# Designed miniproteins, single chains: the designs that were tried, part 37

Each design is a single chain, and the fold is of that chain. pLDDT is the mean over its residues in the fold that is shown.

## One batch from the design tools (miniprotein)

Design m1356
Fold by ESMFold2-Fast:
Structure m1356 (fold): chain A 56 residues (1-56)
Amino acid sequence: KKTIDYEFALKKLKEKKDTNVEEEILAPYRDRLHPDSPAVKEAEEIFKKAKEEYKK
């Protein structure tokens, strides 16, 4: 199972520019797992932190 880390999230945000990368990556993840699973929640937190860093 592929782990989403902070560096990966930042890289994807920088590559996609105008797209909602968080939803592009997390939507398939939630579809395969329960939306409330620890793995999905961790991935969402990582993207939240990466988004804040990217937007500053």
Scores: mean pLDDT 65

Design m1357
Fold by ESMFold2-Fast:
Structure m1357 (fold): chain A 97 residues (1-97)
Amino acid sequence: MKLSKEQLEAEIYAALAVMYAAIARRSKDDEVQLENLEKAYELAKKVKEISTDPELVRRTYRAVAEAARQAAEKSTNPEIREKLQGLADELEKEADA
């Protein structure tokens, strides 16, 4: 009973993380992209805290990392680009751990 509820919560947080990453990719403003990707990262971290499924954790982290990489490549602001790149690097490192 408790494990199935925790798994459902993890799936919901994973879906929300992917949604925020998608919103970031659709945004034309790189500050809005960064804000939404930071929210996606917080949600991915919640998935890692409550999920016993390493594939769900890895998939969620990789999806947010890819969105952060794409946002960094598209960003015209060097400071925001560096923050997005750093976020992607952190997410990729945590996905493998």
Scores: mean pLDDT 83

Design m1358
Fold by ESMFold2-Fast:
Structure m1358 (fold): chain A 109 residues (1-109)
Amino acid sequence: MSEEELERLREEAERALEEAERHTDRVAAGDTSAADAAIEALREAFLKALQLAASGRLEEAEELMRRAEEVGDRAAAALEAAGLTERAQEVRDLVRAARETLAYLAAQA
């Protein structure tokens, strides 16, 4: 991947993270219709961060992953508070899977 492609990937990860935060705030405010959008944006943020890690940008990926995990924890709490317990568990499973994948990629570097 080129430096320009990697920078674009980082920008895409940051945009997905901002999207996830926005939709999570909506769920926390009682708008449960935002739940699917919050989970999808969070999934995209993790995917883009892991793609950065796989491309050798481990430090940038670790920082994005840390931020995405914080959003994921907030999203899971907001979903659980809204009575969406299964969706909250889906987010917790997503965070765990992403963390395990990053650890695997870091061990190969």
Scores: mean pLDDT 87

Design m1359
Fold by ESMFold2-Fast:
Structure m1359 (fold): chain A 57 residues (1-57)
Amino acid sequence: SAEAERAREQARAAGLAGGASEELVEKATDKAEEYARRGDWEGAQRAAAGGASGGPP
């Protein structure tokens, strides 16, 4: 869906801007898309941010 595509694009853009690896960006986009498909926009945003930050402390 368009909403899932936007979530993926946002996650990828955030990850790349944050300097995350392509692998982490791909995982973040996949997770963000899953949350978006469920209608969980907050979850999608968190997944995108997680990819951008490069993972846990």
Scores: mean pLDDT 69

Design m1360
Fold by ESMFold2-Fast:
Structure m1360 (fold): chain A 66 residues (1-66)
Amino acid sequence: VAALRALLAARGIHLTDEGAAALLQLARDGASVEFIARIIAEVSRGRVSPEEARAIAEEIVRLAAA
């Protein structure tokens, strides 16, 4: 959770511990990179590019698989 919060904060995305844990749980439950990227784009309120949202989603999926 801490690594994910640091990653998101570096990109201007501020989530609660509950929000960060929910994203990790979605990835563990088999959510696609594209689905998680959509959530990141919505949470960032357009401050993150679609390409960066996808990169963040890929990192979340990697963290969930660790």
Scores: mean pLDDT 75

Design m1361
Fold by ESMFold2-Fast:
Structure m1361 (fold): chain A 89 residues (1-89)
Amino acid sequence: SDEAVKERVLEILEELHERVLPLLSPEQQALLERGLASFREAAKTLSAEEVLLYAGIFLQEALRLTADNPEAQALIREALARLQELAAA
């Protein structure tokens, strides 16, 4: 169902958040937390297709902001791959 897809996207982002936090600077942590809070609010009114699209955009921006952090980038790319699997199903 659309709701199950939305819940799975939020789970992927929350799992990423927990794993990536200790690898980030305080400034990067604040940006990520603000971004996730905004995304969760938007997800309440968006379709599953829009949630998948915007989650992908969010993670691409996270890759850009963590360009000098290869461990954080590896976790973000893993989350992107999981989103791509959801979108292909």
Scores: mean pLDDT 85

Design m1362
Fold by ESMFold2-Fast:
Structure m1362 (fold): chain A 80 residues (1-80)
Amino acid sequence: SPEETLERLKELIEEIIELLKELKEKALKEGDEELAEALEIAIEQAKETLEYIEKNPEEMKKYAEGALEHAEKLLEKLKS
């Protein structure tokens, strides 16, 4: 259902945020300040997306399936 898809999308975005935080800490430890800055921007954008979904659930259900597919692909790339 669109409701279940949206809930799954929110959970996946939260997982992406945690992984991005882990990658940022690693970048900082390795002295890659440019990557750490890019990852911080990505974290903030993901948090803003999550907040938007929470505030606009009915509108976001309309796009939930496509957004979930994109988020799944992003998570896979971040893990590779």
Scores: mean pLDDT 86

Design m1363
Fold by ESMFold2-Fast:
Structure m1363 (fold): chain A 74 residues (1-74)
Amino acid sequence: MPAEAFSPEAIEAGKEHARALGRKAAEELGPEGAEELARRVAEEMRAVAAEHPEEAALAEELVEALREGVREGS
């Protein structure tokens, strides 16, 4: 079964970690630093997604969770 290396539990944990990381980054790096981090991660994930479109969906979910955390941390 292709592209099933991640269990649903692992995916949920990853999204929760990304959101927590985003919030922490906003609080510790400040709003501009946290946005720069999120932008860098998004660009790197986009490059990886260009080679593996199926993994792109998961990468987008993780980046979205990270961005939500950054916005919450302000």
Scores: mean pLDDT 74

Design m1364
Fold by ESMFold2-Fast:
Structure m1364 (fold): chain A 65 residues (1-65)
Amino acid sequence: MASKLTAASILAIGTALEIGGDKVEVKGNKITLTAEIKSQKDRDALKELEEKMKELGVEFEFIEK
């Protein structure tokens, strides 16, 4: 009902702010997050984000810097 892409974008931006992400891009139904992995906490946050994106039916890509 609500825009799934809007919800997904908010989640991606939240995760980027938490892990010190460099860039969040939205193109069509795809969200790309660019960040450096510094710790297990960052990996866990990305895994949670990926699972939530899958639930929302939004394509997610992570680019490690």
Scores: mean pLDDT 79

Design m1365
Fold by ESMFold2-Fast:
Structure m1365 (fold): chain A 95 residues (1-95)
Amino acid sequence: SVEELLKKMDEIDARITEVEKEIYKAFKAGDIDTLKAGLEELRRLHEEYNKIVEELKKKIPKDSDEYFYALVRKLHIDGVLFAAEKILKKAEEKA
C-alpha cells in the first residue's frame, strides 16, 4: 500500500540520520574503516529508497502531497550521499 511505502521511507530516513552521525564521529576520529562502512550503508539505503519512489510513481498522482514528500526526501538523501563521499575523500587525504 501507499501507507506502507511511506512508512518504509520514514524508516530509511531515520536510519540515514543515524548513519550520518556515525560518519561525522568517524571523520573526527580519523576512522577510515567506519567511514567506508557508513558510506556503503548510505548507498544501500539510497538504492532501497529509489525503489520505493519508483513504486510510488505507479500508485499515486504526480501532483499528490505524498509524491511531493517523496521527491523532497529523495533530494535530501542524494545530498547526504554526495556529502559522505566528499567526507571520505577528505579523511583519506588526512591519513
Scores: mean pLDDT 83

Design m1366
Fold by ESMFold2-Fast:
Structure m1366 (fold): chain A 58 residues (1-58)
Amino acid sequence: MELTGEDVDLLNRLAAEGRLGPFSSLEELAQQVRAIADETGDPRLRKLAEKLEELAKQ
C-alpha cells in the first residue's frame, strides 16, 4: 500500500494548520490522523488514517 499525492497533500495541510503533534512512528501518526478524522468527519482523513494504520503493521 502506497500513499498517493493527495494523501501527502492532506498530511502537509494538517501539519501547516498545526493539527499534528510530535510523532516518532507511523503508529503515532495514524492515531493522530484518526483522531482528526473522528473530530471532523472527513472521509478522506478516515481513509488516510486506515492507510497509515496498515503501513504501521508492515
Scores: mean pLDDT 80

Design m1367
Fold by ESMFold2-Fast:
Structure m1367 (fold): chain A 78 residues (1-78)
Amino acid sequence: VRVTLQGDSDQPIPFVLSDEKKTVASGIVTREPVVIELPEGTYLLQTDSVAEWIEFKAGLKRDIPTSRGTLHITASAA
């Protein structure tokens, strides 16, 4: 899947995306979208204020409030 991560403020939101064994992606999200391609599956999303398991599949749309604004997540077919 193709995952898009986007913030709603000018404050950078750091993120780490991992499976049970390793980090699969990490970076900083701003109003500029960050795009990551990964296999469909369940991954741990960690920010400075939130840690949760998310099933990434085509059609996913989630809004996660963080201490640095809302993190908008969408996933589409790759």
Scores: mean pLDDT 80

Design m1368
Fold by ESMFold2-Fast:
Structure m1368 (fold): chain A 61 residues (1-61)
Amino acid sequence: MSEEEAEKLEKEGEEAEKKGDYEKAAELYRKALEGYRELGKIEKAFEVGVKLAEVERKLRE
């Protein structure tokens, strides 16, 4: 996965989250997180991981 693809997935996740579609946001954030991990972008992976955790917390409420 390219960094551009990972960024696109992160942005799509943010849009899904804004719409209240937390399930879709979580799916997109997971894909972005794996993309950043494969690229060795540790700081970006951490940032997306935090967003994923927040969305998953909302799904459990």
Scores: mean pLDDT 83

Design m1369
Fold by ESMFold2-Fast:
Structure m1369 (fold): chain A 87 residues (1-87)
Amino acid sequence: HMATARVRVTVPASFSAGEQARITKRILEEAERIAKKYGAELRVLHQDMGELELEIRAPSEELAQKIADEIKRVAEEYGATAEVEVS
């Protein structure tokens, strides 16, 4: 019944460690806002200075994809890359 999406965010190593940590934190804050907006569950699977892996659980695959795509857009706006996987 529940669909799961994973979003893997990578912040470029060209940023300092401090900037990487700040960017990752801002992306996580925006991801939490997006998940809350859509009533989905968000779990942090991995977080370090330059990498963030998130799991989104939503009542449909379509909604999980939509949330993951919005998080990917936010990551890209901060200069990070993101990969999305839905199951």
Scores: mean pLDDT 86

Design m1370
Fold by ESMFold2-Fast:
Structure m1370 (fold): chain A 66 residues (1-66)
Amino acid sequence: DAQKKVDEALRLLAEGKFEEAIKKYIEALKLEPNNPAINFRTQLLILELSKVDPELAEKLLEEFKK
């Protein structure tokens, strides 16, 4: 269930676990690859991460793109 992965990601964001949250959004995208809301949110989170850790953001962007 992609929504369960999104809910897990939101909890991780509340705990400050940004990398783990993005990985959960990528897992949600693998379940629903054509979901525009999950796709857009994943891109926004990677963009926000790039402001503080650009190398990690690039690695996660590679996983997002496959």
Scores: mean pLDDT 82

Design m1371
Fold by ESMFold2-Fast:
Structure m1371 (fold): chain A 80 residues (1-80)
Amino acid sequence: EVEEVVERLKKLLDEGRYDEAIKLFNEAIEKGVKPTGETYLLAAIAAIKSGRLDLAREIDNQAAKDGVVTEELLKAIDKA
């Protein structure tokens, strides 16, 4: 489940479909899939690339609450 979400997110990002990547991330969480650091990173990148900086910050806050904080994720959000 999580691995499938990660692979689908990567494909959407590669295709420049950032809004769909964000939608997939939100739907996966709503369905009870527990995000990983990689899932949060990919979702944050999609938010940044789509110009949704507020959403990228929300994703970072949720990752922190789940005990998942990566230096790479923080750097990506800070540079946006």
Scores: mean pLDDT 75

Design m1372
Fold by ESMFold2-Fast:
Structure m1372 (fold): chain A 83 residues (1-83)
Amino acid sequence: SVQEKAAELAEQGKEALEVAAEVLAAAGVSEEAIREALRLLEEAVRLAEKAAESEDEEEAKKLIEEAARKVAEAARVAERSRA
């Protein structure tokens, strides 16, 4: 189900967050951009968790879309810091 996929994505996201700051720092992303990117990624994980708990498939899809937008925003923040 969409909810089961959302649960898997949330767990993968939590694991990624444990190492994200070190990886971004090694890539030359600024401390300020790392803090902003981590905040956005944490929001994305929270949205995926809400999607996993949703009883409505349409609501779950909407929450996953929002999570995807937050991930894209985090990537742009990191990219701007490197450029």
Scores: mean pLDDT 84

Design m1373
Fold by ESMFold2-Fast:
Structure m1373 (fold): chain A 70 residues (1-70)
Amino acid sequence: SKEKEERQLKALEELYEINLKKIEEAEKRYKDKKKAEELKKRLEESYEKVKEKLSEELAKAFEERVKLEK
């Protein structure tokens, strides 16, 4: 289902936002800007890697669905 695949990508985005907020809260509490920046960079890299893999799978699923409906 297109809706199910899109929901998986949205769930990944929500997890990214939750973790980003946690890093920002830790930065404000501990005032360690360099460590917070490193954690944000690692989170972004992990998010992009998983998103790229999921997007490839989503693209293939959509392509197959379009073929079946024609």
Scores: mean pLDDT 72

Design m1374
Fold by ESMFold2-Fast:
Structure m1374 (fold): chain A 99 residues (1-99)
Amino acid sequence: DKKAKEAAKKAREAGKRALEAGTGEGAREAGVEAGRAGGEAAKAAAEGGSKEAAEEAAKAAAEAARAAVRGGEGPLAAAGGAAGLAGATAAGVAGGAPG
C-alpha cells in the first residue's frame, strides 16, 4: 500500500509541475518527468499486490500520462499510456472485476 501510494503521490507532483510549466520546452521537460513517475507508480502497483493500491497507482499514472501528452506526442505519450495500462492490468488481473 505505502509504496504504491508514495509512487502515486510522486506522479501527481510531477504532473502538477508539468501543468505549472505551461507550454513549450518547460512543459516538455516536466512531461518527461511526469511520464517517468507514472511508470514508477504502475510498477509499484504491480509489486504491491493490493487492488486498492494498484487502482491508486493506475490513476496517478494516467494523470502523469496526460501531463506528458501536453509536452509532446509520440514516445512520451505512449510511455505514459503504457504505464497507466500496466497499472490497470495489474489491478484487473490481481483482483479487479473484468468487463
Scores: mean pLDDT 59

Design m1375
Fold by ESMFold2-Fast:
Structure m1375 (fold): chain A 80 residues (1-80)
Amino acid sequence: DLEKKIKEYEKRIEEDPNDITAYVKLAEVYRQQGKYEKALEYEIKAGMLLIKYGIASNVLKDEELTEEEKKIKESIEKYE
């Protein structure tokens, strides 16, 4: 199950490198596998994209966000 989700989110990133939700979801799956270093790598990539494009309020829709993703979005929005 987790391996299938990893491939799905990796495919989304391959098709759209700015799919911030896919980076956050992929980090979440790696964390569930105990691959914390890899999870952190993707969390950093998601954060960098949010900062670089100023898209926290436009790309991350509340209906698609996990609790962790919502916290990241809210943190970025507080600096905008």
Scores: mean pLDDT 70

Design m1376
Fold by ESMFold2-Fast:
Structure m1376 (fold): chain A 83 residues (1-83)
Amino acid sequence: MEERQREAVERSRAIVEKAAPYLTPEQVDEAIRLGEEAARRYRHPEQAVLVTAAYVAGFIRGPEEGKVARATADAQARELEAE
């Protein structure tokens, strides 16, 4: 695994671990899975962290705010990828 991808996975997991007390076990598993998918899709750790944080915020705040946060993070990650 590239150093950047490993860093992205580690940072994504740290975000989920900090939020774990506020999530169900199923939401924790989902957030980890989505963060790992983001780390595989994007080359930069910052992109995976942004996407993972948006997923976690979505689970905590509920569907409406979660959709907005995720859409914003995905758009920002795509902008970073284009560079």
Scores: mean pLDDT 67

Design m1377
Fold by ESMFold2-Fast:
Structure m1377 (fold): chain A 108 residues (1-108)
Amino acid sequence: MVDELAEALRKATSVEEVKAILDEFARRHGVSLRDVLEALRRLAKEEGASPEVIQAIDEALKYLDEAIATGDPEAFNKFIEAVRKAAELATGPVGVAARYLAEMFEPG
């Protein structure tokens, strides 16, 4: 599932396409936010993303796991900051997917 999600995200060229892919996988497989970040991490490695992009995704995974375990709003805020950092640094499909995730957590 995570590998299939990473391959689907590789083809995304817009935030709208990322949403459509995630909606489809959620209907068929039940996708968690952690599964999305694992897929993004795999895609980033396969596309040869910079160490800084991979580190930002690893930090997002770490802080998401901490937020789930503790319920700490500070851990969740650090997760959002790590996703935003990945969105700012990443290019191509990794950057598009990270931007979609960052936009999900904007106040509105």
Scores: mean pLDDT 81

Design m1378
Fold by ESMFold2-Fast:
Structure m1378 (fold): chain A 80 residues (1-80)
Amino acid sequence: SSIEKDFEVLKKSHDLFKKAADDLFKNNGSQDERDRLITGYDGLIKELDELIKKSKDPKIKEEAKKMKDDTQKIRDKLKG
């Protein structure tokens, strides 16, 4: 389904951003790098919200809500 494909794209984005965040935390990256990554996470949170609202599949909805929670936690950690 289109919803499943949309969610797979968001999962890949989450994995890429998580790797970037982990690397940044390990290497104490610049404020500019943190700000760019925060902007990326804000976009991902918005897209997850839209997917949650349009999805009628309870399983996808629950998994997307979990991913949104994890995404918000990383974003908050980046912000300090």
Scores: mean pLDDT 85

Design m1379
Fold by ESMFold2-Fast:
Structure m1379 (fold): chain A 97 residues (1-97)
Amino acid sequence: MSEEEFELEVKLALARMAVEIGDSETAIRLAEEVLKIGDEKQKAEAYLLIGEAYFLQGKYEEAAEYYKKAKELAEKAGDKELAKRAEENLKKAEEKL
């Protein structure tokens, strides 16, 4: 892996940890950095994390929009597992609307 690729993976891991502890602001900030220079799979993971952060804030409409973006990019990247997770999270957000 390149140093840049490793740095983005670290940011995604930190964003996931931020979601797990309920720090939605940090999760969104780190995931947005990944969106600027990440590949399609990294961007899909970043959109999923932004969606999860908005879901934690009770912003279900915004969460649903980011889950849709995550699913689309995951499908383009050929990541079936990530696409399935995005679809499952999208359904949960839509159930809250």
Scores: mean pLDDT 86

Design m1380
Fold by ESMFold2-Fast:
Structure m1380 (fold): chain A 85 residues (1-85)
Amino acid sequence: MYLTVSVEFETPEQAKKFYEDLVKLAEERGELVAARYSERSAMVTFRYEGTQEEIDEVAARVKELAEKYGAKQLIISVGEREPLE
């Protein structure tokens, strides 16, 4: 499974803090595939090989981080194949 998180923030500082925490979470829970941030946006993709329940837990943690840093828009995508950019 691949989990891709795309987030927009009001400030670059919020985007950077979220990006750093999300990259750390991705590395701790799975394999980091792609990570980027630009001004007020952040996007991280990681591969996670586990059950749907474990993936849902990771998604819930991502939502908590987004709320912590005040995300304006959060999109979480889960799929069997690597997302195309």
Scores: mean pLDDT 76

Design m1381
Fold by ESMFold2-Fast:
Structure m1381 (fold): chain A 56 residues (1-56)
Amino acid sequence: DLDEKLRGEIGVGTPLSWVLGTYSFIKGKTVEDLKKEGFSEETAKKLIELVKEYEK
């Protein structure tokens, strides 16, 4: 499940992961958009990569 992978990358069991670790939130976002939401650059890049691989 993509949403489970996204939440795992953010941090399982935090309230933030439940809100932001979804395909619907991450799709169409840039690294800079996700950094503004409080993600590290490495996490932001990984989240975008997971979404793009899923959309392939």
Scores: mean pLDDT 69

Design m1382
Fold by ESMFold2-Fast:
Structure m1382 (fold): chain A 94 residues (1-94)
Amino acid sequence: SELFKKVNEYIRNYKNEKAREELLNLEIEISLAYMKKAIIKLELEKVKKYSKPEEQKKFEEKAEKELKEIEEKIKELEKKLEELIKKIEEEKKK
C-alpha cells in the first residue's frame, strides 16, 4: 500500500506524461492480477464444496498452476514498478 501511495503522488505531481502513464498502467495491471487471483481462489473453494472428486482434482491442478503464474507475474510487475520509481527519484535529484 505504501508503494501505491507513492505511485499516486508521482502520477499527480510528476510532469513527465510517459512516466506517469507507465506508472498508472503498472498499477492497473497489478490490481487486475490480484483480482484474478481472488476469483480463482473463490472458484477453487466452490469446486471443493460442490463438485465430484475427479472434477475437484482436475480443477485444483489447473488452479494451482494459474495461481503460480499470476504470483510470478505480480512479482515481475512490482519489481518493474519499484525500478521505475527509483529512476524517477534519481532524475528528480538532478
Scores: mean pLDDT 80

Design m1383
Fold by ESMFold2-Fast:
Structure m1383 (fold): chain A 80 residues (1-80)
Amino acid sequence: MSEEEFEGEVTLALGLIYLSIGDLAEQRGDYESAIEAYKKAIELFKKAQELMKDNPEGVALAQKYIEEAEKRLKEVEEKL
């Protein structure tokens, strides 16, 4: 594992934390906070994908989470 790959994994983990924050905010009916958290998660997942660009498995995993976060974001935006 390279230093850049490790940084990518840490960045992916941070994205997952923000995805969880978004889910919690949505459950509380705080759609504005949920939108902000999902947007931050997407930003972090995209950064993780760039950091792991030479790791196809890591890139694919980050892409999966980007798609999940984007879907959650659209669903919450529809509830506003």
Scores: mean pLDDT 86

Design m1384
Fold by ESMFold2-Fast:
Structure m1384 (fold): chain A 74 residues (1-74)
Amino acid sequence: MREEAFAEADRMFEGAKIAVRAGEGYDLSGTEAAHLIGLGMGGTPEDLRQEAERSTGPLAEILRKAAEEMEKRA
């Protein structure tokens, strides 16, 4: 459901924000964060790669890994 996807996206965004804000060594492995983001954001792996281009630092890495995870599970 869209609501389920939205709730998941919010949780991932929160997790990604915590990882980025902690900046301080992610407590979430990049793989786990990417997996959650990929599931919740929806869209296509290409959309996530474009978003990663607009971002820098840890968030860009997470978004790239999310795109890879989406393709892997497709």
Scores: mean pLDDT 55

Design m1385
Fold by ESMFold2-Fast:
Structure m1385 (fold): chain A 56 residues (1-56)
Amino acid sequence: SLREEIIERLREKGAKDPELYAEVALGLRDALGLPDSYVLPLAELFFDTDKLIESR
């Protein structure tokens, strides 16, 4: 499933809670009517942003 693909991709990138990023990205898809193709890039963007904040 798309959710499982996102979780695996973020886990490979070292995410501590890949399920959280997947839920947020999928929630935005549902709320805004985004194509599935946007979901993985959004999840990766959230993870990258969170990682930058954590390093401050």
Scores: mean pLDDT 80

Design m1386
Fold by ESMFold2-Fast:
Structure m1386 (fold): chain A 73 residues (1-73)
Amino acid sequence: SPAEEARRLALEPIRRLEEASRVPGLPREEAERLVREAERYLELLSRVLLPEEYEELRRRFEEAVAALRRAAA
């Protein structure tokens, strides 16, 4: 369904954050760009996803952001 596809596509920005958090020395400017991209997608999805689904994605996002900012140079 379109909703399932939208959810799948929304996971991509979060997965990119998770992947980038494993790269030591990533420039902070690039890290913040990735964070902004993922945040925009989450904002749009908050209106489409069930509350529990959104909370799980938000949790993953926040964990990935924290890890990414720790790894960034």
Scores: mean pLDDT 78

Design m1387
Fold by ESMFold2-Fast:
Structure m1387 (fold): chain A 50 residues (1-50)
Amino acid sequence: MIKEVTAVEDKGFVLPGERIKVKDENGNIVEGRALESGSIKKGQKVKVEL
């Protein structure tokens, strides 16, 4: 399921399909698959597949 969620840590450049740690709408830290490429900053909203 595709969601826009908040990154919980800084990451260097990521590619689509890489696992990143995000906080879901319930406040749980989960791993999602990145859907976009780029550098990720803690607190940034990112699109992931959960």
Scores: mean pLDDT 80

Design m1388
Fold by ESMFold2-Fast:
Structure m1388 (fold): chain A 64 residues (1-64)
Amino acid sequence: MAEDEEIAYHAALALARRLAEELGADSFSVERVGEDRFRATLRRGDEVYEREFRAADLLALARA
């Protein structure tokens, strides 16, 4: 449902932000790349790191 996707998206943003802080990234973004998947893209200079998260895992994280 739309509410679950919004919760998952916010969880993905929070996780991407934590990863960006840990990696010293200059920027990060999150996008929906599949029915049940989100991709975080982190940029540090010329380096690009991508992480994919399943909506179910993000929902579990958000509810913890």
Scores: mean pLDDT 78

Design m1389
Fold by ESMFold2-Fast:
Structure m1389 (fold): chain A 74 residues (1-74)
Amino acid sequence: EEIEELEKRAAEGDPEAFLRLGDYYYQKGDIEKAIEYYEKAASLGHREAFVRLAKIYYDLGNEEEAKKYEAKAR
């Protein structure tokens, strides 16, 4: 229901909408799509997206990549 509205706002360049779409796909277990949307939010200046990316990479066991995103979140 809310997803169509988030997709519309993301198409308009809303970084918050990209972050929320990332959260949606992460909750569904679609980690690849979650990363895509978080990277989009981060590219638009959403600092919380870097925190989300760091957490995902820690969960995947990739500490190297996680530390890169933690540094960008500061």
Scores: mean pLDDT 82

Design m1390
Fold by ESMFold2-Fast:
Structure m1390 (fold): chain A 75 residues (1-75)
Amino acid sequence: MSEKAKEYLEKAKEYKKKGDIEKATEYVRLAVKYAKEAKDRVLLGEAAMEAHSVGDYETADEAVETLQRLEVEAG
């Protein structure tokens, strides 16, 4: 699952560099989905930043909320 999240995050960055914000946003959403399933805090943080950078604040907020929840559960 972490591997898929990382792959989708890399695709999101690639499409963003090409100026295809619509595809970048779609891949960021997939990256957040798989990072949440993997409970991968590092990938959730990276995906949240990338979602914010493409203007998808709802997806960025979802990733941050999941990250914060995982940190509380680990304590």
Scores: mean pLDDT 81

Design m1391
Fold by ESMFold2-Fast:
Structure m1391 (fold): chain A 68 residues (1-68)
Amino acid sequence: MKPEKLSKEEALRFAEEIEAQIREHVARGDRGKAASLLVAGYIVLTMSDLSEEEKRELLARLEAAADA
């Protein structure tokens, strides 16, 4: 079995950190940095062992944060 680099718990923690950083950068007007963080969030979710529902929910939260 191929070992996954990110566990579900690690992926959830990274997603929360990325969401917080996206919100901070959007508040500062740093749209480029917010977009880069959103891309990092996609990569983290893709590399994670999260359920399809959890990935969808977290992705929606990251996108909402970046769109604010």
Scores: mean pLDDT 76

Design m1392
Fold by ESMFold2-Fast:
Structure m1392 (fold): chain A 67 residues (1-67)
Amino acid sequence: MAEAARKAAEYFREASENGDPEAWRKGLEYLREAGIEVEVDEPLTPEQARAFADLGRGLVDRIEAEA
């Protein structure tokens, strides 16, 4: 679980920096493996990708602290 969330955060960071839709999609796949379901086809704006990347990083920190 924690490893999947960590990978999600890495891909979300890439997506927020470059707006890469493939990185965004990979991040969502790993987030779902961590047990969190999010239904998003593609971010329509860079702001959406950045917001989710920040959320993913916070989730990784929380999971690592709990583990």
Scores: mean pLDDT 66

